# Ledger of designs, part 37: designed miniproteins, single chains, continued (3)

Each design is a single chain, and the fold is of that chain. pLDDT is the mean over its residues in the fold that is shown.

## One batch from the design tools (miniprotein)

Design m9261
Fold by ESMFold2-Fast:
Structure m9261 (fold): chain A 98 residues (1-98)
Amino acid sequence: MTKEQIEAAIDAGVDILAAAVVLTVYNNVKKNHANDEEVRKKLIEDLKRLIARTTYPLALAAARLALLELEGASKEEIEEAEKEFEAELERANAILAA
């Protein structure tokens, strides 16, 4: 394994952890705070900031998916975001397996 491959694997691992945090927070808000407008609004603003600032593609895809679901986007838009998330997850896992 080259130094570049090790660095890519560490970066992919950080991206997977960041995406896991995004989805964990989203699922907690959905399960425990579904009717709390202020909590939902705060999460929407936090996700928008993450989308604007992150360079991690899997974390970006996770944040976009969560945002679309929270804003009540169309089923088609949500399905497209789910496919993008799955593609980025497969890419990150492939880097870790190399």
Scores: mean pLDDT 84

Design m9262
Fold by ESMFold2-Fast:
Order: C-alpha cells, then sequence, then structure tokens
Structure m9262 (fold): chain A 76 residues (1-76)
C-alpha cells in the first residue's frame, strides 16, 4: 500500500524514484502508519488540486507536505 502510493507520486512527477526509496526506507524505522497517512494525504491534496479553481494553493500544500516527508526521511 505505501509502495503503491509512492509509485503514484513518482508517476505524478512529485517524487523522484530515489526520494520514494528514501521514504520507503525511513518507514522501516519510523511509524509506518504515520508515514503512509502523510503520503496518502499529499497524494489526495495533489489530486484535489486538479479539480479545484484553487489548484495553485492546493498544489503548494501538497508540495510542502512532500518536502517535509523527504526532509524527515533524510534525517533518519
Amino acid sequence: MLDELLDRLVEEGALTPEEAELIRKASEVMDKEEVTRQVELALRTLEESRRSEDSEILEGVAQVSIAVLITVSRSV
């Protein structure tokens, strides 16, 4: 499930394969449920940005969430 969500973010261009692998490895030492929830939230926000006239704001929120995930993953 986490792998499928990370693969979707890579397909959307929001993550590189290397960044997705970093998050996956971090999930082994962090709370995997929390990591999965954050990835799912970022993907949902990115998907919602395509359907909303506020797409720029929602895309920005998704990008910040993804950047936080990458930064935290690099820190473990």
Scores: mean pLDDT 76

Design m9263
Fold by ESMFold2-Fast:
Structure m9263 (fold): chain A 77 residues (1-77)
Amino acid sequence: PLPAVSDEEVRAAFARHRELLREYMKAQGLSPEQVAQAEAEHDATLQYILSNPAQRDELFAGLLEFTARLQERLAAL
């Protein structure tokens, strides 16, 4: 069976999470080097999810949960 979540939806969700993560890291006063390292790790995770369709739905659900928690942290700042 095909995964329920498309490549487009995965990429869009990762783009949203990256946007929030960047805002959070800047608010925390992280260095450009720390931000670059975190974004590189984020990109590696995206490539892993895109390369593993059988695990995509579960990994995507986790990403949405992490994004919601990150948005709550930003709202608390």
Scores: mean pLDDT 79

Design m9264
Fold by ESMFold2-Fast:
Structure m9264 (fold): chain A 74 residues (1-74)
Amino acid sequence: SEEVKRELERIREGVLKLSEAGVPDRVIIQLAVKSLEELAKEGSEVAKEAAERVRKAKSAQEVQEILDEAIKKI
């Protein structure tokens, strides 16, 4: 849905800004997981899949790639 897409784009923008500000990757991953889990609880299957993938991510770059893929599925 358009609402889910806008929220995913906001999460992605937040990840980019935190990475540019030098926030550690592990903190960025934790914050992204939390936001995606909240979106998943509201019924988004795409956000649920993205949350599971982001939990296993090793870098902010990988989080951005996962979010880009999730946005393309909507």
Scores: mean pLDDT 86

Design m9265
Fold by ESMFold2-Fast:
Structure m9265 (fold): chain A 105 residues (1-105)
Amino acid sequence: APRLRELPPEEARRERELMERVAEAALRVARETASPETVEEVERALRVLLAHPDEVSAASVAAAAVGVLLAHGDRETAEKVAAAAKEVAPEHAAEIDAAVAALRG
């Protein structure tokens, strides 16, 4: 996705709302199966990302959550987060898959 600052205001607002929905879905899934320490790190990473939304996308938000989970060895929750992100943002499914694949290489 293009950077928010490059989009018309209405499109930028919709993309910000979409990124917030992806973050909410990621945190919901993480809270169900991840350790409390891993959940706290996911929450922190997503808060930092969403504080600077001009350079992020739905795929970046999903990748940040998945990256934290993979760094903590929680592959099962990482896969569930990626799936939930694609359910929230199906138009970004290919971009989410590419971003997640890059984290495994």
Scores: mean pLDDT 81

Design m9266
Fold by ESMFold2-Fast:
Structure m9266 (fold): chain A 57 residues (1-57)
Amino acid sequence: ASDDVIDALARGVNAAKRANGLEPLSDEQARRVVREHYDELVNADPAKFRDLLVSLK
């Protein structure tokens, strides 16, 4: 994946966490978990995608 895509997904993780009253990850941690879970994220059912973003650590 391109760095632009990873950055967009990392922002999505932290936006989803904030919307659910959770503490956001650091920028470095968010990018790392997105890279580790990239295949899972891109293959996720759209209905479950947001919950997946919230769950990442």
Scores: mean pLDDT 82

Design m9267
Fold by ESMFold2-Fast:
Structure m9267 (fold): chain A 72 residues (1-72)
Amino acid sequence: SEEDFQNILKGLAAYSRELVRRNPDASLEELIERAKAAADRVADQLNLSEEQKKKLVEAAVAAVEEEYKKLN
């Protein structure tokens, strides 16, 4: 359902922010690549559409960039 997908998006965004907080010595580029890999794994495991996968990747990257900027 759309609600289930929104919960997945929120969970991945939260994971991505935590990834930044727990890896203070990692570069922005490294954190973005790790978040993208996590989004790809989730999308593949849940057999999501290409559109949903794109939204997951975008949400993960945005969360990393926002949290990284907030902490730096």
Scores: mean pLDDT 87

Design m9268
Fold by ESMFold2-Fast:
Structure m9268 (fold): chain A 90 residues (1-90)
Amino acid sequence: KEELEKKILLHSLYAAAAQHIVLGDLEGARKVIEQMEELFPDNEEAREHVARIQELIELYKKDPERARALAREEFDESNKKVVELVREML
């Protein structure tokens, strides 16, 4: 149960960070990945998610339309994962 709750939280935070990039809120995205690093300091998947959001933030500065499109794909995939994990808890 606790392991599923942690995975749900991780994917929910990643979806939130990606959504901030879709909305052009780069500071919001940075705050979410800072929370992710604090909550999951020894988690490899969390580190990969943080790195991906940082890549999208840098891409947004050069090509905001492409960064938003990629962030939306990340958001959609993370939401699918959250739904799957929530169903496993029920």
Scores: mean pLDDT 85

Design m9269
Fold by ESMFold2-Fast:
Structure m9269 (fold): chain A 95 residues (1-95)
Amino acid sequence: MLSSHTLDTLSKLFEVDVSSLDPKTQAAYALYAAMNGHISLSKAEKLFVAEQLNVSQQTVSNYVSGKTRPRGNVLAALMEAEVNDGIRLIKEAVG
């Protein structure tokens, strides 16, 4: 499970109550934020993300480091987080 600190940080970053989302969507938001340098994932959080996205923990570490790019089902899961980040950036630019 993601820590309360991580869930709070993600909720502020994406302007969405991430704690109310399903575990797979929570994992996608955490991975997206970690890949973009917004958060650091603990070993337990990397394991949670790996289990929810059906990849290895090493694959999650490779995504975060930029060694490997997400594809297929993982990329599809990340697109929702990317869209919400884009909406936040537009709001910040306008207001």
Scores: mean pLDDT 79

Design m9270
Fold by ESMFold2-Fast:
Structure m9270 (fold): chain A 66 residues (1-66)
Amino acid sequence: MLSDEELKEYAKELRERAKENPRSREIYELMAKLLEEKKVTVKELQEIIENSESIEELLEKLKEIL
């Protein structure tokens, strides 16, 4: 399990990616939010990403967790 510091750095990286990719901003911001609120682990998030065939499917799965 990641420490709170490692989790914060990972979420920060996702937010930087959101700034660089405005069209994918919503998905990166949502991933960062779910990790910071501890609604998902990094491992669970990676499994959702790997099992999602499209950005739209990934976004839908992430919204279901909220």
Scores: mean pLDDT 75

Design m9271
Fold by ESMFold2-Fast:
Structure m9271 (fold): chain A 58 residues (1-58)
Amino acid sequence: MKLKSKYSKKNKKKPATLVHPITREPLSAEDFIEYLKNNPEAKGLGENTIKALIEEAK
């Protein structure tokens, strides 16, 4: 196959769906995005973002 340009999405509007580590409830992408907007630092740190969410739940 030839190189086909399927990569047209430059803006990664990919909402990350997380599951609460304690309750194991599905965390809506909305909640995740809202938290990232409030904490732009966590936007780059996926692992750190999860830890921050756990701290908030404490």
Scores: mean pLDDT 52

Design m9272
Fold by ESMFold2-Fast:
Structure m9272 (fold): chain A 92 residues (1-92)
Amino acid sequence: MKRQLRPSRLTEEEAERIEKLVDEAVKAMQAGDWEKAFEYAAQIAELLGRPELAERVRKGDKEAFLEAITLGHSAVEEYRAQRLREKRAAAA
């Protein structure tokens, strides 16, 4: 679908970048480095076409942070599932 939100249109590079950003954001949060955690989450939101969410994350909104991480994780999982289904469908 042609939409501003693009989880279903992620390239491999975009999916890898989002996966890395999710991992880094969670690690930063666990380490208490909230400034880095929010920056990584904001980048996830921007990559997913949610600039308003990214702006909230940059302002230190923890609810927006959790939403961005959840969306990023879901987008990567959907990308992986879709790639596995495409390979399976081509073989069967």
Scores: mean pLDDT 77

Design m9273
Fold by ESMFold2-Fast:
Structure m9273 (fold): chain A 82 residues (1-82)
Amino acid sequence: DEEKYKKFVEGLIKKLKELSKKHSLTEEEKKILLELSKQIPDEEVREAFIEAVNEMKEGGSLEETLKAIDEIIEEVREKELK
């Protein structure tokens, strides 16, 4: 279902943009997340993820950011890919 997939991608992009406003990362943590972005097969999701990571302010927690990302993925998956 192309419509369902599009809805999922749009939901992920929206949630990733919100994450960038609420969380902060150190320079080293940003580097780790950017390396992880290479594992994302969808180009739009990958680009949104990279943009969100680059927009985050310095001085945060990698563990908290990773948990927030995992929660976003699960939330969007459950709502859009039901």
Scores: mean pLDDT 64

Design m9274
Fold by ESMFold2-Fast:
Structure m9274 (fold): chain A 94 residues (1-94)
Amino acid sequence: SIEEEAERMLEQIREQLRELIDRLVKEGKSLEEIIAELERKHKELTRLLIGAVRARGRAAGLSEEEIARLVARVEEEMRRIREEMLRYAEEKAK
């Protein structure tokens, strides 16, 4: 289902953001630099994910209202991932 595909994409995004943070920590980047790169990548991935969800929803014959609800859910989950990754970055940069 599209919902299951969105959940897989969200998990892949969590993994990519964790790997980004781990790399920047290993490179000796400051917390401020890590947060700046995290925010940039999160914004990029959010736009890509919303685009993918909209495209797949239309291809599957979902109504615009159903697509809008799915996009709203994905935006909320991406906001939760952002907060999770900020905590992860703060912990790893200690």
Scores: mean pLDDT 89

Design m9275
Fold by ESMFold2-Fast:
Structure m9275 (fold): chain A 99 residues (1-99)
Amino acid sequence: ELSPELKESYELLEELARRLAEARSEEERERILREARENAVDKIPLLRAAVDDARRRAEREGLDEEERERLIREALEDVAELQLRVEEYKKKVKEKKEK
């Protein structure tokens, strides 16, 4: 149905969303986002687009490296949160059809 690369991309995004939702501390959440930044961004087009947008905003606004990394982190978190909400919606739709 989907190309192997696209399927892997979606599976990685779903895993990221789940890991962030299950994180029990801010420190764990920051670790997960750092790992995603280094290992998943290039494999997940939506994360890559979010990072590129955040980087362009930081450059446009003349922000330093620390502020730029903060915007990138926030962008990654926003994409993962959106994916989590999509997964919650899918579960609710499936539950309503089965009831």
Scores: mean pLDDT 74

Design m9276
Fold by ESMFold2-Fast:
Parts: sequence; structure tokens; C-alpha cells
Structure m9276 (fold): chain A 95 residues (1-95)
Amino acid sequence: SKVDELTAGMRYFWDQLDVDGDGVITREELRKYLEEVNEGKPVSDEGLDRFMAALDKDGDGVISKEELADFLREQYLSMGYDKEDVDAAVEKFLS
């Protein structure tokens, strides 16, 4: 189903970022991910700070599963995915 497809995508993204499996994404885990996406090239502190600010909505310096889910929900909705499918996928991802 579309819900299962979206849930799988969210879980895949979380697994790419939560490398240590500790249940949060640190600034260093995010840096590593962004450098891998950038073909091993260094990421600027300003670039990392902007990405952290977009994901870390409560400003605690780490990204929770809930904060990532909220970010991905906004991204999928902006891409034209159905709200009901996105909301169901977020619920499954957070469960």
C-alpha cells in the first residue's frame, strides 16, 4: 500500500541517520550523512547548522524520531502525497 511504501521510506531515512541505534540523531551523525550524500566532501558548519535548525524544532541539539517524522510529513505533503496516507505512515513510523 502507499502507506506501507511511505512508512518504509521514513524508516530507511531514520536508519541512514541513526547509525548508532541510540534513538536520536546527533549533530555528528547528521554531518556524516550529509558528507556521504555530498560524495565525501566536507560540509560547512553553516550548512549543518541550517539543516539542524530545520529538523531540531525544540532546539535541544539532537533530532528525535518525532522531529524527523514531522519534517518528513511536511516534505511528503509538499510533494503532493495524500494527507491521509502521510498521516498513517507517520503513525506507523512512530509506533
Scores: mean pLDDT 77

Design m9277
Fold by ESMFold2-Fast:
Structure m9277 (fold): chain A 67 residues (1-67)
Amino acid sequence: SALLEELEREIRELIARILEEKTGEKVPLSDAAPLWHEEVAKGELSEEEVQEVLERERELVRRHILA
């Protein structure tokens, strides 16, 4: 669904923004998810940053169901 694709893009943009702020490197949206897993494994992300991503994923599911 177009709504699901747009909200998934929003979460990837959030992930890319967090990674770019942390690394100073440009992060393509296609690479955001694998790079996110790598940065989580490094322990460089705060609990607050991880929770922000999880909350956006919950919003993605919720909006898809409510649409």
Scores: mean pLDDT 68

Design m9278
Fold by ESMFold2-Fast:
Structure m9278 (fold): chain A 62 residues (1-62)
Amino acid sequence: MRQKGIEAYQQYLQGKDPFEMAEEAIKKGDKEMALIWLGVAMTGATTNEEFKRISELIKKIL
């Protein structure tokens, strides 16, 4: 998990949208990758709208 999180964060710094990646992982049923990308989204989230989107995606996983 930790290594995959570092790789996801590096991709985020290179321009990957963590919300798009999380939604794609959810569609594939990959809960591990979805949670990793949502963690990356949390590091960049600054608005109530972004936090709401993260919460909604977490509910889809659980």
Scores: mean pLDDT 77

Design m9279
Fold by ESMFold2-Fast:
Structure m9279 (fold): chain A 67 residues (1-67)
Amino acid sequence: MEHLEKAKEAIKEGDLGLAIRHLVLAALEGADLEELKELARKIGEAANNPELEKSLIEIIEKIHKEL
């Protein structure tokens, strides 16, 4: 899935805004929930922000319930 791969690359480049954008797009396209949660964790770690990780996981789970 292109957006999942782009999110991973954005994390490596330190562009967390772009990483979040591609994470949400991957979730909307039905990417694997466990992979999305792993990326949310990595974004939170890169930002040194555990609350961001939790918020992203909640958004991902909400999107999956609506699919």
Scores: mean pLDDT 83

Design m9280
Fold by ESMFold2-Fast:
Structure m9280 (fold): chain A 68 residues (1-68)
Amino acid sequence: MFSKISDEQAELFEETSRLVADAVNRRGALTPEEARRIMREVYEAIKNGDLDKLKEIFERLRARIAAA
């Protein structure tokens, strides 16, 4: 675990990871390839300390899953 990750970033990462897993295992809302791309973007946002980008990724993912 990286000690430089804020509690908010850690919680948002966990929620996003669960949401991605659920979307892949449900109705085909995400393919495994799409899930990998999203998770790579999440990792890069965390590594760069970009909380705003992490929130944007989460919001778009949530909207996409709700629409599927």
Scores: mean pLDDT 73

Design m9281
Fold by ESMFold2-Fast:
Structure m9281 (fold): chain A 82 residues (1-82)
Amino acid sequence: SEAEKIAEEAAKKFKEKYPEYEELAEMVRRGILLGLETSPEAAVALVRWEGRKLGAPEEAVEGAEKLAREGMEKIREALERK
């Protein structure tokens, strides 16, 4: 689906910048998809929690949160065009 593609592209973008935090890249992907079923706040909280649990630097956690928010917004815009 388009949503899965956008979520995968966001995770890939994070992994390219922070290859050492592959688990956080996967949480960006999962967070975007979770945000569609729950809320953007829940999705961002999940990404933040996982990043901090992994001991990722603040810049990486903030980058993951930003990519998750951008991914959810892109999916919302795509759905509004139908």
Scores: mean pLDDT 82

Design m9282
Fold by ESMFold2-Fast:
Structure m9282 (fold): chain A 95 residues (1-95)
Amino acid sequence: SPEGDAYLLAQVRLIAAQAEYFAVEKIIETSNDKEKVLKYIEEAIASLREDLAWLRELLAQSTDPEVQAKLRDMLAEVERILARLEELYNKIKKE
């Protein structure tokens, strides 16, 4: 179904967001360049904000209550990742 295909794409985007968060943690552990780390986090935050906007639009267009529930859970997870990246950005910027 079109909603099923959209949900699959949403899952792919969530996996990408989780992988990006993992990559940020690794660059923080391995890099001595504060400005490079901050720029990488800013780019990750920008990408996640685009994913949030797209997921919100997808949720607004969905008519299947089961798909809506799954999309809300995914939206909450992307929002959690974004919040953690913003916390990491602020912590590193203060150091």
Scores: mean pLDDT 85

Design m9283
Fold by ESMFold2-Fast:
Structure m9283 (fold): chain A 59 residues (1-59)
Amino acid sequence: MLELPLDTDLEALREEVEAAGGRVLSYAFTKDSILVEIELPDLKTAEEIAKKFGGRVIK
């Protein structure tokens, strides 16, 4: 799962995830962040995508 800023471009995020061979499963909005459930073959790719969008990977 990714934790991303509230102003994240979710369409750009979806394109990056799909380009990496994954997909976005769900979005959940909190007061401080967007939680994005993703399916990706590799944790390193998830961490790189999260960092690109100013967020992090959470477990």
Scores: mean pLDDT 80

Design m9284
Fold by ESMFold2-Fast:
Structure m9284 (fold): chain A 85 residues (1-85)
Amino acid sequence: SSEEKEVERLIDEAIAEIKAQNPSLTEEQLEQIRKLLLDHIKQNSELTKKALKLMEEDPNSPEAQKLAQEILQKQQALEEEIQAI
């Protein structure tokens, strides 16, 4: 889809920026960062859609609140994983 192409373009730009700032990174390390970014975007999209559906049934859904917390935890884990590369 056009949305998937836009996401890939943004990731390509992010990887190019990271490579420019860190020229010692190997192609394998850059590919690892790319995969982490793609997986994070995909998982957060799915979790967000699930949380919104739960909130349509119950605006105070405890399950939706737990999903929101999971999204925040996954973002922190991604930042730590990228910094470790």
Scores: mean pLDDT 77

Design m9285
Fold by ESMFold2-Fast:
Structure m9285 (fold): chain A 83 residues (1-83)
Amino acid sequence: PVLEFDISASVAEIAQAAIEAALRSGKPVTVRIPDATEERMRVLAEAVKVLADAMGLKATVQFEGESIVVTLEPDTAGRAAAL
């Protein structure tokens, strides 16, 4: 799926929407933010990874011009091996 956001959208809003779309589709999500700076794209990529980690997921983010591509991986570690 492709999501498009205004440059004025919050990083948290974009990150949450990307994770939710990836979970619903089971596919990589392309997030387009016209006029986004390189710094903002890096901050967004980091926020996506942090949010995914907090949800027990692993997110991989690729940069494609004014877009990022978010891929979610299921928890490959499974249950904690502490027992």
Scores: mean pLDDT 72

Design m9286
Fold by ESMFold2-Fast:
Structure m9286 (fold): chain A 94 residues (1-94)
Amino acid sequence: TEMVVRVIRKSLEQALADVRAEAERKGIALTPKEQALLQQLAEDLLKAVEAGETSNETIQKIADAHESQSDNPDVQRFISGIGEAVKRTLELIN
């Protein structure tokens, strides 16, 4: 539904903001490529939700595909955190 999409979009915007704030606070230098990967993750997750693909399995599969594109454990942890935030939000509103 449009309401689910709106809530997930807001959740993703907050998750990306939280990642950037944590990276700055901890002195983690995110490259432009790593920032683009996190942005692409958010776009792919939102696209799946817009298509009605809201299962934990689908969200996890998208997160796993993006984690495989980075060897940086901080980026992998951020991707996992964003995926978990989306799953949790979907569970609360479904």
Scores: mean pLDDT 87

Design m9287
Fold by ESMFold2-Fast:
Structure m9287 (fold): chain A 83 residues (1-83)
Amino acid sequence: AMENLKKLIEEAIKELEELAKKEKAEVYDSNGNVLAEADGSEEQVKKFIELAKERIKELVEGLLEKFAAAAPEEQERALAFLE
């Protein structure tokens, strides 16, 4: 359930850290504007990771809010999908 979502978030953060070190990576806001770029420098990688964590947090909070507003049947289906 929620624990599986937390594990997915932790794995996503690890993959983002590897991508930021290997190649140029970008994080976008909901309007398509670039929030951060990772060009391989340590400071930019750190900034990118911090912004990626904020974006993941916003997405998770948005999903939880929609989940709380959803019908019980839709909540059960979403939980099954996350498993």
Scores: mean pLDDT 61

Design m9288
Fold by ESMFold2-Fast:
Structure m9288 (fold): chain A 100 residues (1-100)
Amino acid sequence: LSPLEQRILALLEELRALAEEAVANPERLDELKRRMEQVALSAILLARELLLRRGADPAAVEAAANEMAKLFSEMLQAPVEEIPAKMEEFVRAMLAALAA
């Protein structure tokens, strides 16, 4: 894996850990959601850069980035007990976009 791919994968793994932490410590939910937003934005921006470097169509990359942002926003609006499942949907969608 390239260093950029490794960085994206590390951010996605951090998001999974943050989602589990939110369920374990719901009193920290607001601070964990803020961290999730920062990590997810970084992951989306780096994934966008990776796809563009691979010669992907810019319009398709922007459409994918918008869909990822939408999935992430839906996760943030979910009840705390659903956050890990919704985060896994987001992570899988990110991995699928990177594989295309």
Scores: mean pLDDT 88

Design m9289
Fold by ESMFold2-Fast:
Structure m9289 (fold): chain A 54 residues (1-54)
Amino acid sequence: MTPEEKVREKVLEEIKAGKDIDELIEKYQSYTGGSLREIYEKSYALNFLKELKK
């Protein structure tokens, strides 16, 4: 499983658990710092969420 697949799975699980897409976007936007890995994962998740909302 790629890092991208793992991020997608996590995002979809949060949506399935009742999190709204807009709430998830705000959550990921608020986490602008951290390690390079975390920044990459947040960026990917944010882009994925925005595409889902379109």
Scores: mean pLDDT 75

Design m9290
Fold by ESMFold2-Fast:
Formats: sequence, C-alpha cells, structure tokens
Structure m9290 (fold): chain A 63 residues (1-63)
Amino acid sequence: MDAESAIRYLQSLAAQGKSKEELERIIASMVVTGILTEADAERIAKELGLDVEKVREYVRKFE
C-alpha cells in the first residue's frame, strides 16, 4: 500500500472515532504484515500527529 492511500484510510478511521492509540496500533500491524515500510509508517505517524516512538514499540512488541 502506498503512503497516500494509508493516510486516507487512517484519516477515515479517525473520523469514525478511532483513538490515536488505536491508529498507532493499526499502523504497527501494517508494518508487521508488510503492507507498509517502517519509513512510510514514521512519515504517516508524523503527518497524522501520532507518536512515532509508540508505533515503533508496538511493531517490536508484536514480533
């Protein structure tokens, strides 16, 4: 998935009431499943005002 599509998808989830923490976990799961690179995930997290370090922690805790 390209970063632009991922940003739009995550913005849609935020509009539906997903918390920042839930969005951080979703981004981390997308990295673990190979849908996003770590670099794209960091860029997306910054763009959406999320905590990049929390995303990294979730990626590491998963696998």
Scores: mean pLDDT 80

Design m9291
Fold by ESMFold2-Fast:
Structure m9291 (fold): chain A 69 residues (1-69)
Amino acid sequence: SALDKKVAEIEKLTEEAIAAIKAGDYDKAQAIADKIVAKLQELVKQGHVDVAKELMAKIQKKVEELVAS
């Protein structure tokens, strides 16, 4: 479905952003983060608010785990 494709795209972007942070490429990480925000906003606009909230919580947990190292 279109929803499954968007979820997969956000998850791929999240992994790419984490890889950019680990590489010290903060400009690239910010550009990817901006793309993630835009896709999450599109999910909210399409009525998938709960899916967007779950993805945001998952992203936040991954970022917290990265900075707690």
Scores: mean pLDDT 85

Design m9292
Fold by ESMFold2-Fast:
Structure m9292 (fold): chain A 99 residues (1-99)
Amino acid sequence: SPLSEEELEEIREEIAEEFAEKVTKDENLDELIEKVREEIKAEKDEEQRELGEKILETLEKVKELVKEGKLEEAYKVAKEGAKEIARELIEIRKKKAAE
């Protein structure tokens, strides 16, 4: 049987938590930010570019909060950002599949 919506939501939550833990502890966060900037600059699709900019804003906010020692707030921003980005990516993919 396909995964239930509840099981899919649990998987999304787990992925968002793993992302938040990784980026708040990542010594290479600056490298990830630069890679995202390069991808945005190369992106020709407007919706994908806007999604990339949202990812960049989330990563830069996490970096700022980590620098300020606000680790719990940084984790929350990263987790919520990951969940919102995943939702928007699914909507973009659904729109393209409906064409």
Scores: mean pLDDT 77

Design m9293
Fold by ESMFold2-Fast:
Structure m9293 (fold): chain A 100 residues (1-100)
Amino acid sequence: SEERERMAEDGRRVLGLEILEFKAEVNADGTATVKVKARDADGSELEGEATITPDRAELKGKEGSRFRLEIAEDDAGNLVVYLVTADGRRLALASVPKAA
């Protein structure tokens, strides 16, 4: 989607990372999957994947000082996948309502 492409460009510009691959999908059943690959200025490649279901959140990927994926609940009760950098900047990638 155009929003997905725009988010990838904004992530690259704001976070100082070269985005190599970015996929975000939110399904009608409330499942969301995010996959991202990025390269830092030193040429290190970073990869992360997050899956959110209405009843569960799962995170996979490389964690380090430069890049990670994080799943957090917002003030409205939505589960949100964030791209987080070493300097604490966050970019929301996908969100789904949490199951009641």
Scores: mean pLDDT 63

Design m9294
Fold by ESMFold2-Fast:
Structure m9294 (fold): chain A 75 residues (1-75)
Amino acid sequence: KREELVKKINELSDKAYELRKAGVPKEEIDKINIEILELRAKLSGDSRLRQIVELNKAYLESEEKAKELADKMAK
């Protein structure tokens, strides 16, 4: 249900904040932020938000893969 998704988003947001305070590398925090965006995209049903999530995931893996995905998402 939507309430469960909202709770999970809040829990992940709190976790990201806690990890930032603990000095965890930005890359690990970015992974959690991408997961939050993915859950928010499920709540809204917005296809553009899902595309943004995919691009952000590609950037973490490789800048070259991010370019390839962006080109394929554009006509």
Scores: mean pLDDT 74

Design m9295
Fold by ESMFold2-Fast:
Structure m9295 (fold): chain A 97 residues (1-97)
Amino acid sequence: MPKLEIEPKEIEVKDNSSEKIKAKILGGNKEEYEIEIENKNGIIELKVYKEGKPASSDYVKLEPEKMKEGKNKVKLKIRTWYNGEHYELEGEFEVIS
């Protein structure tokens, strides 16, 4: 069965810096995603990449994608297919800024 793993599950992003975390699908097709977190003057923006390209919003979503400074919980939702079945996988991580 496909499973979503996010590492690290908690990340600090200092003002005017950027950090990256990884999300992996295991137990099915091996897929890797990179989440870029940018802090620009107290506004935190998140973007998801697959193989260096922006991931399609049709199968990958972040909730929320933008937030203010502080401690924020973010949910990552990924749609994947394995052995003829559709899977909707969810994982959570925290952004501290």
Scores: mean pLDDT 81

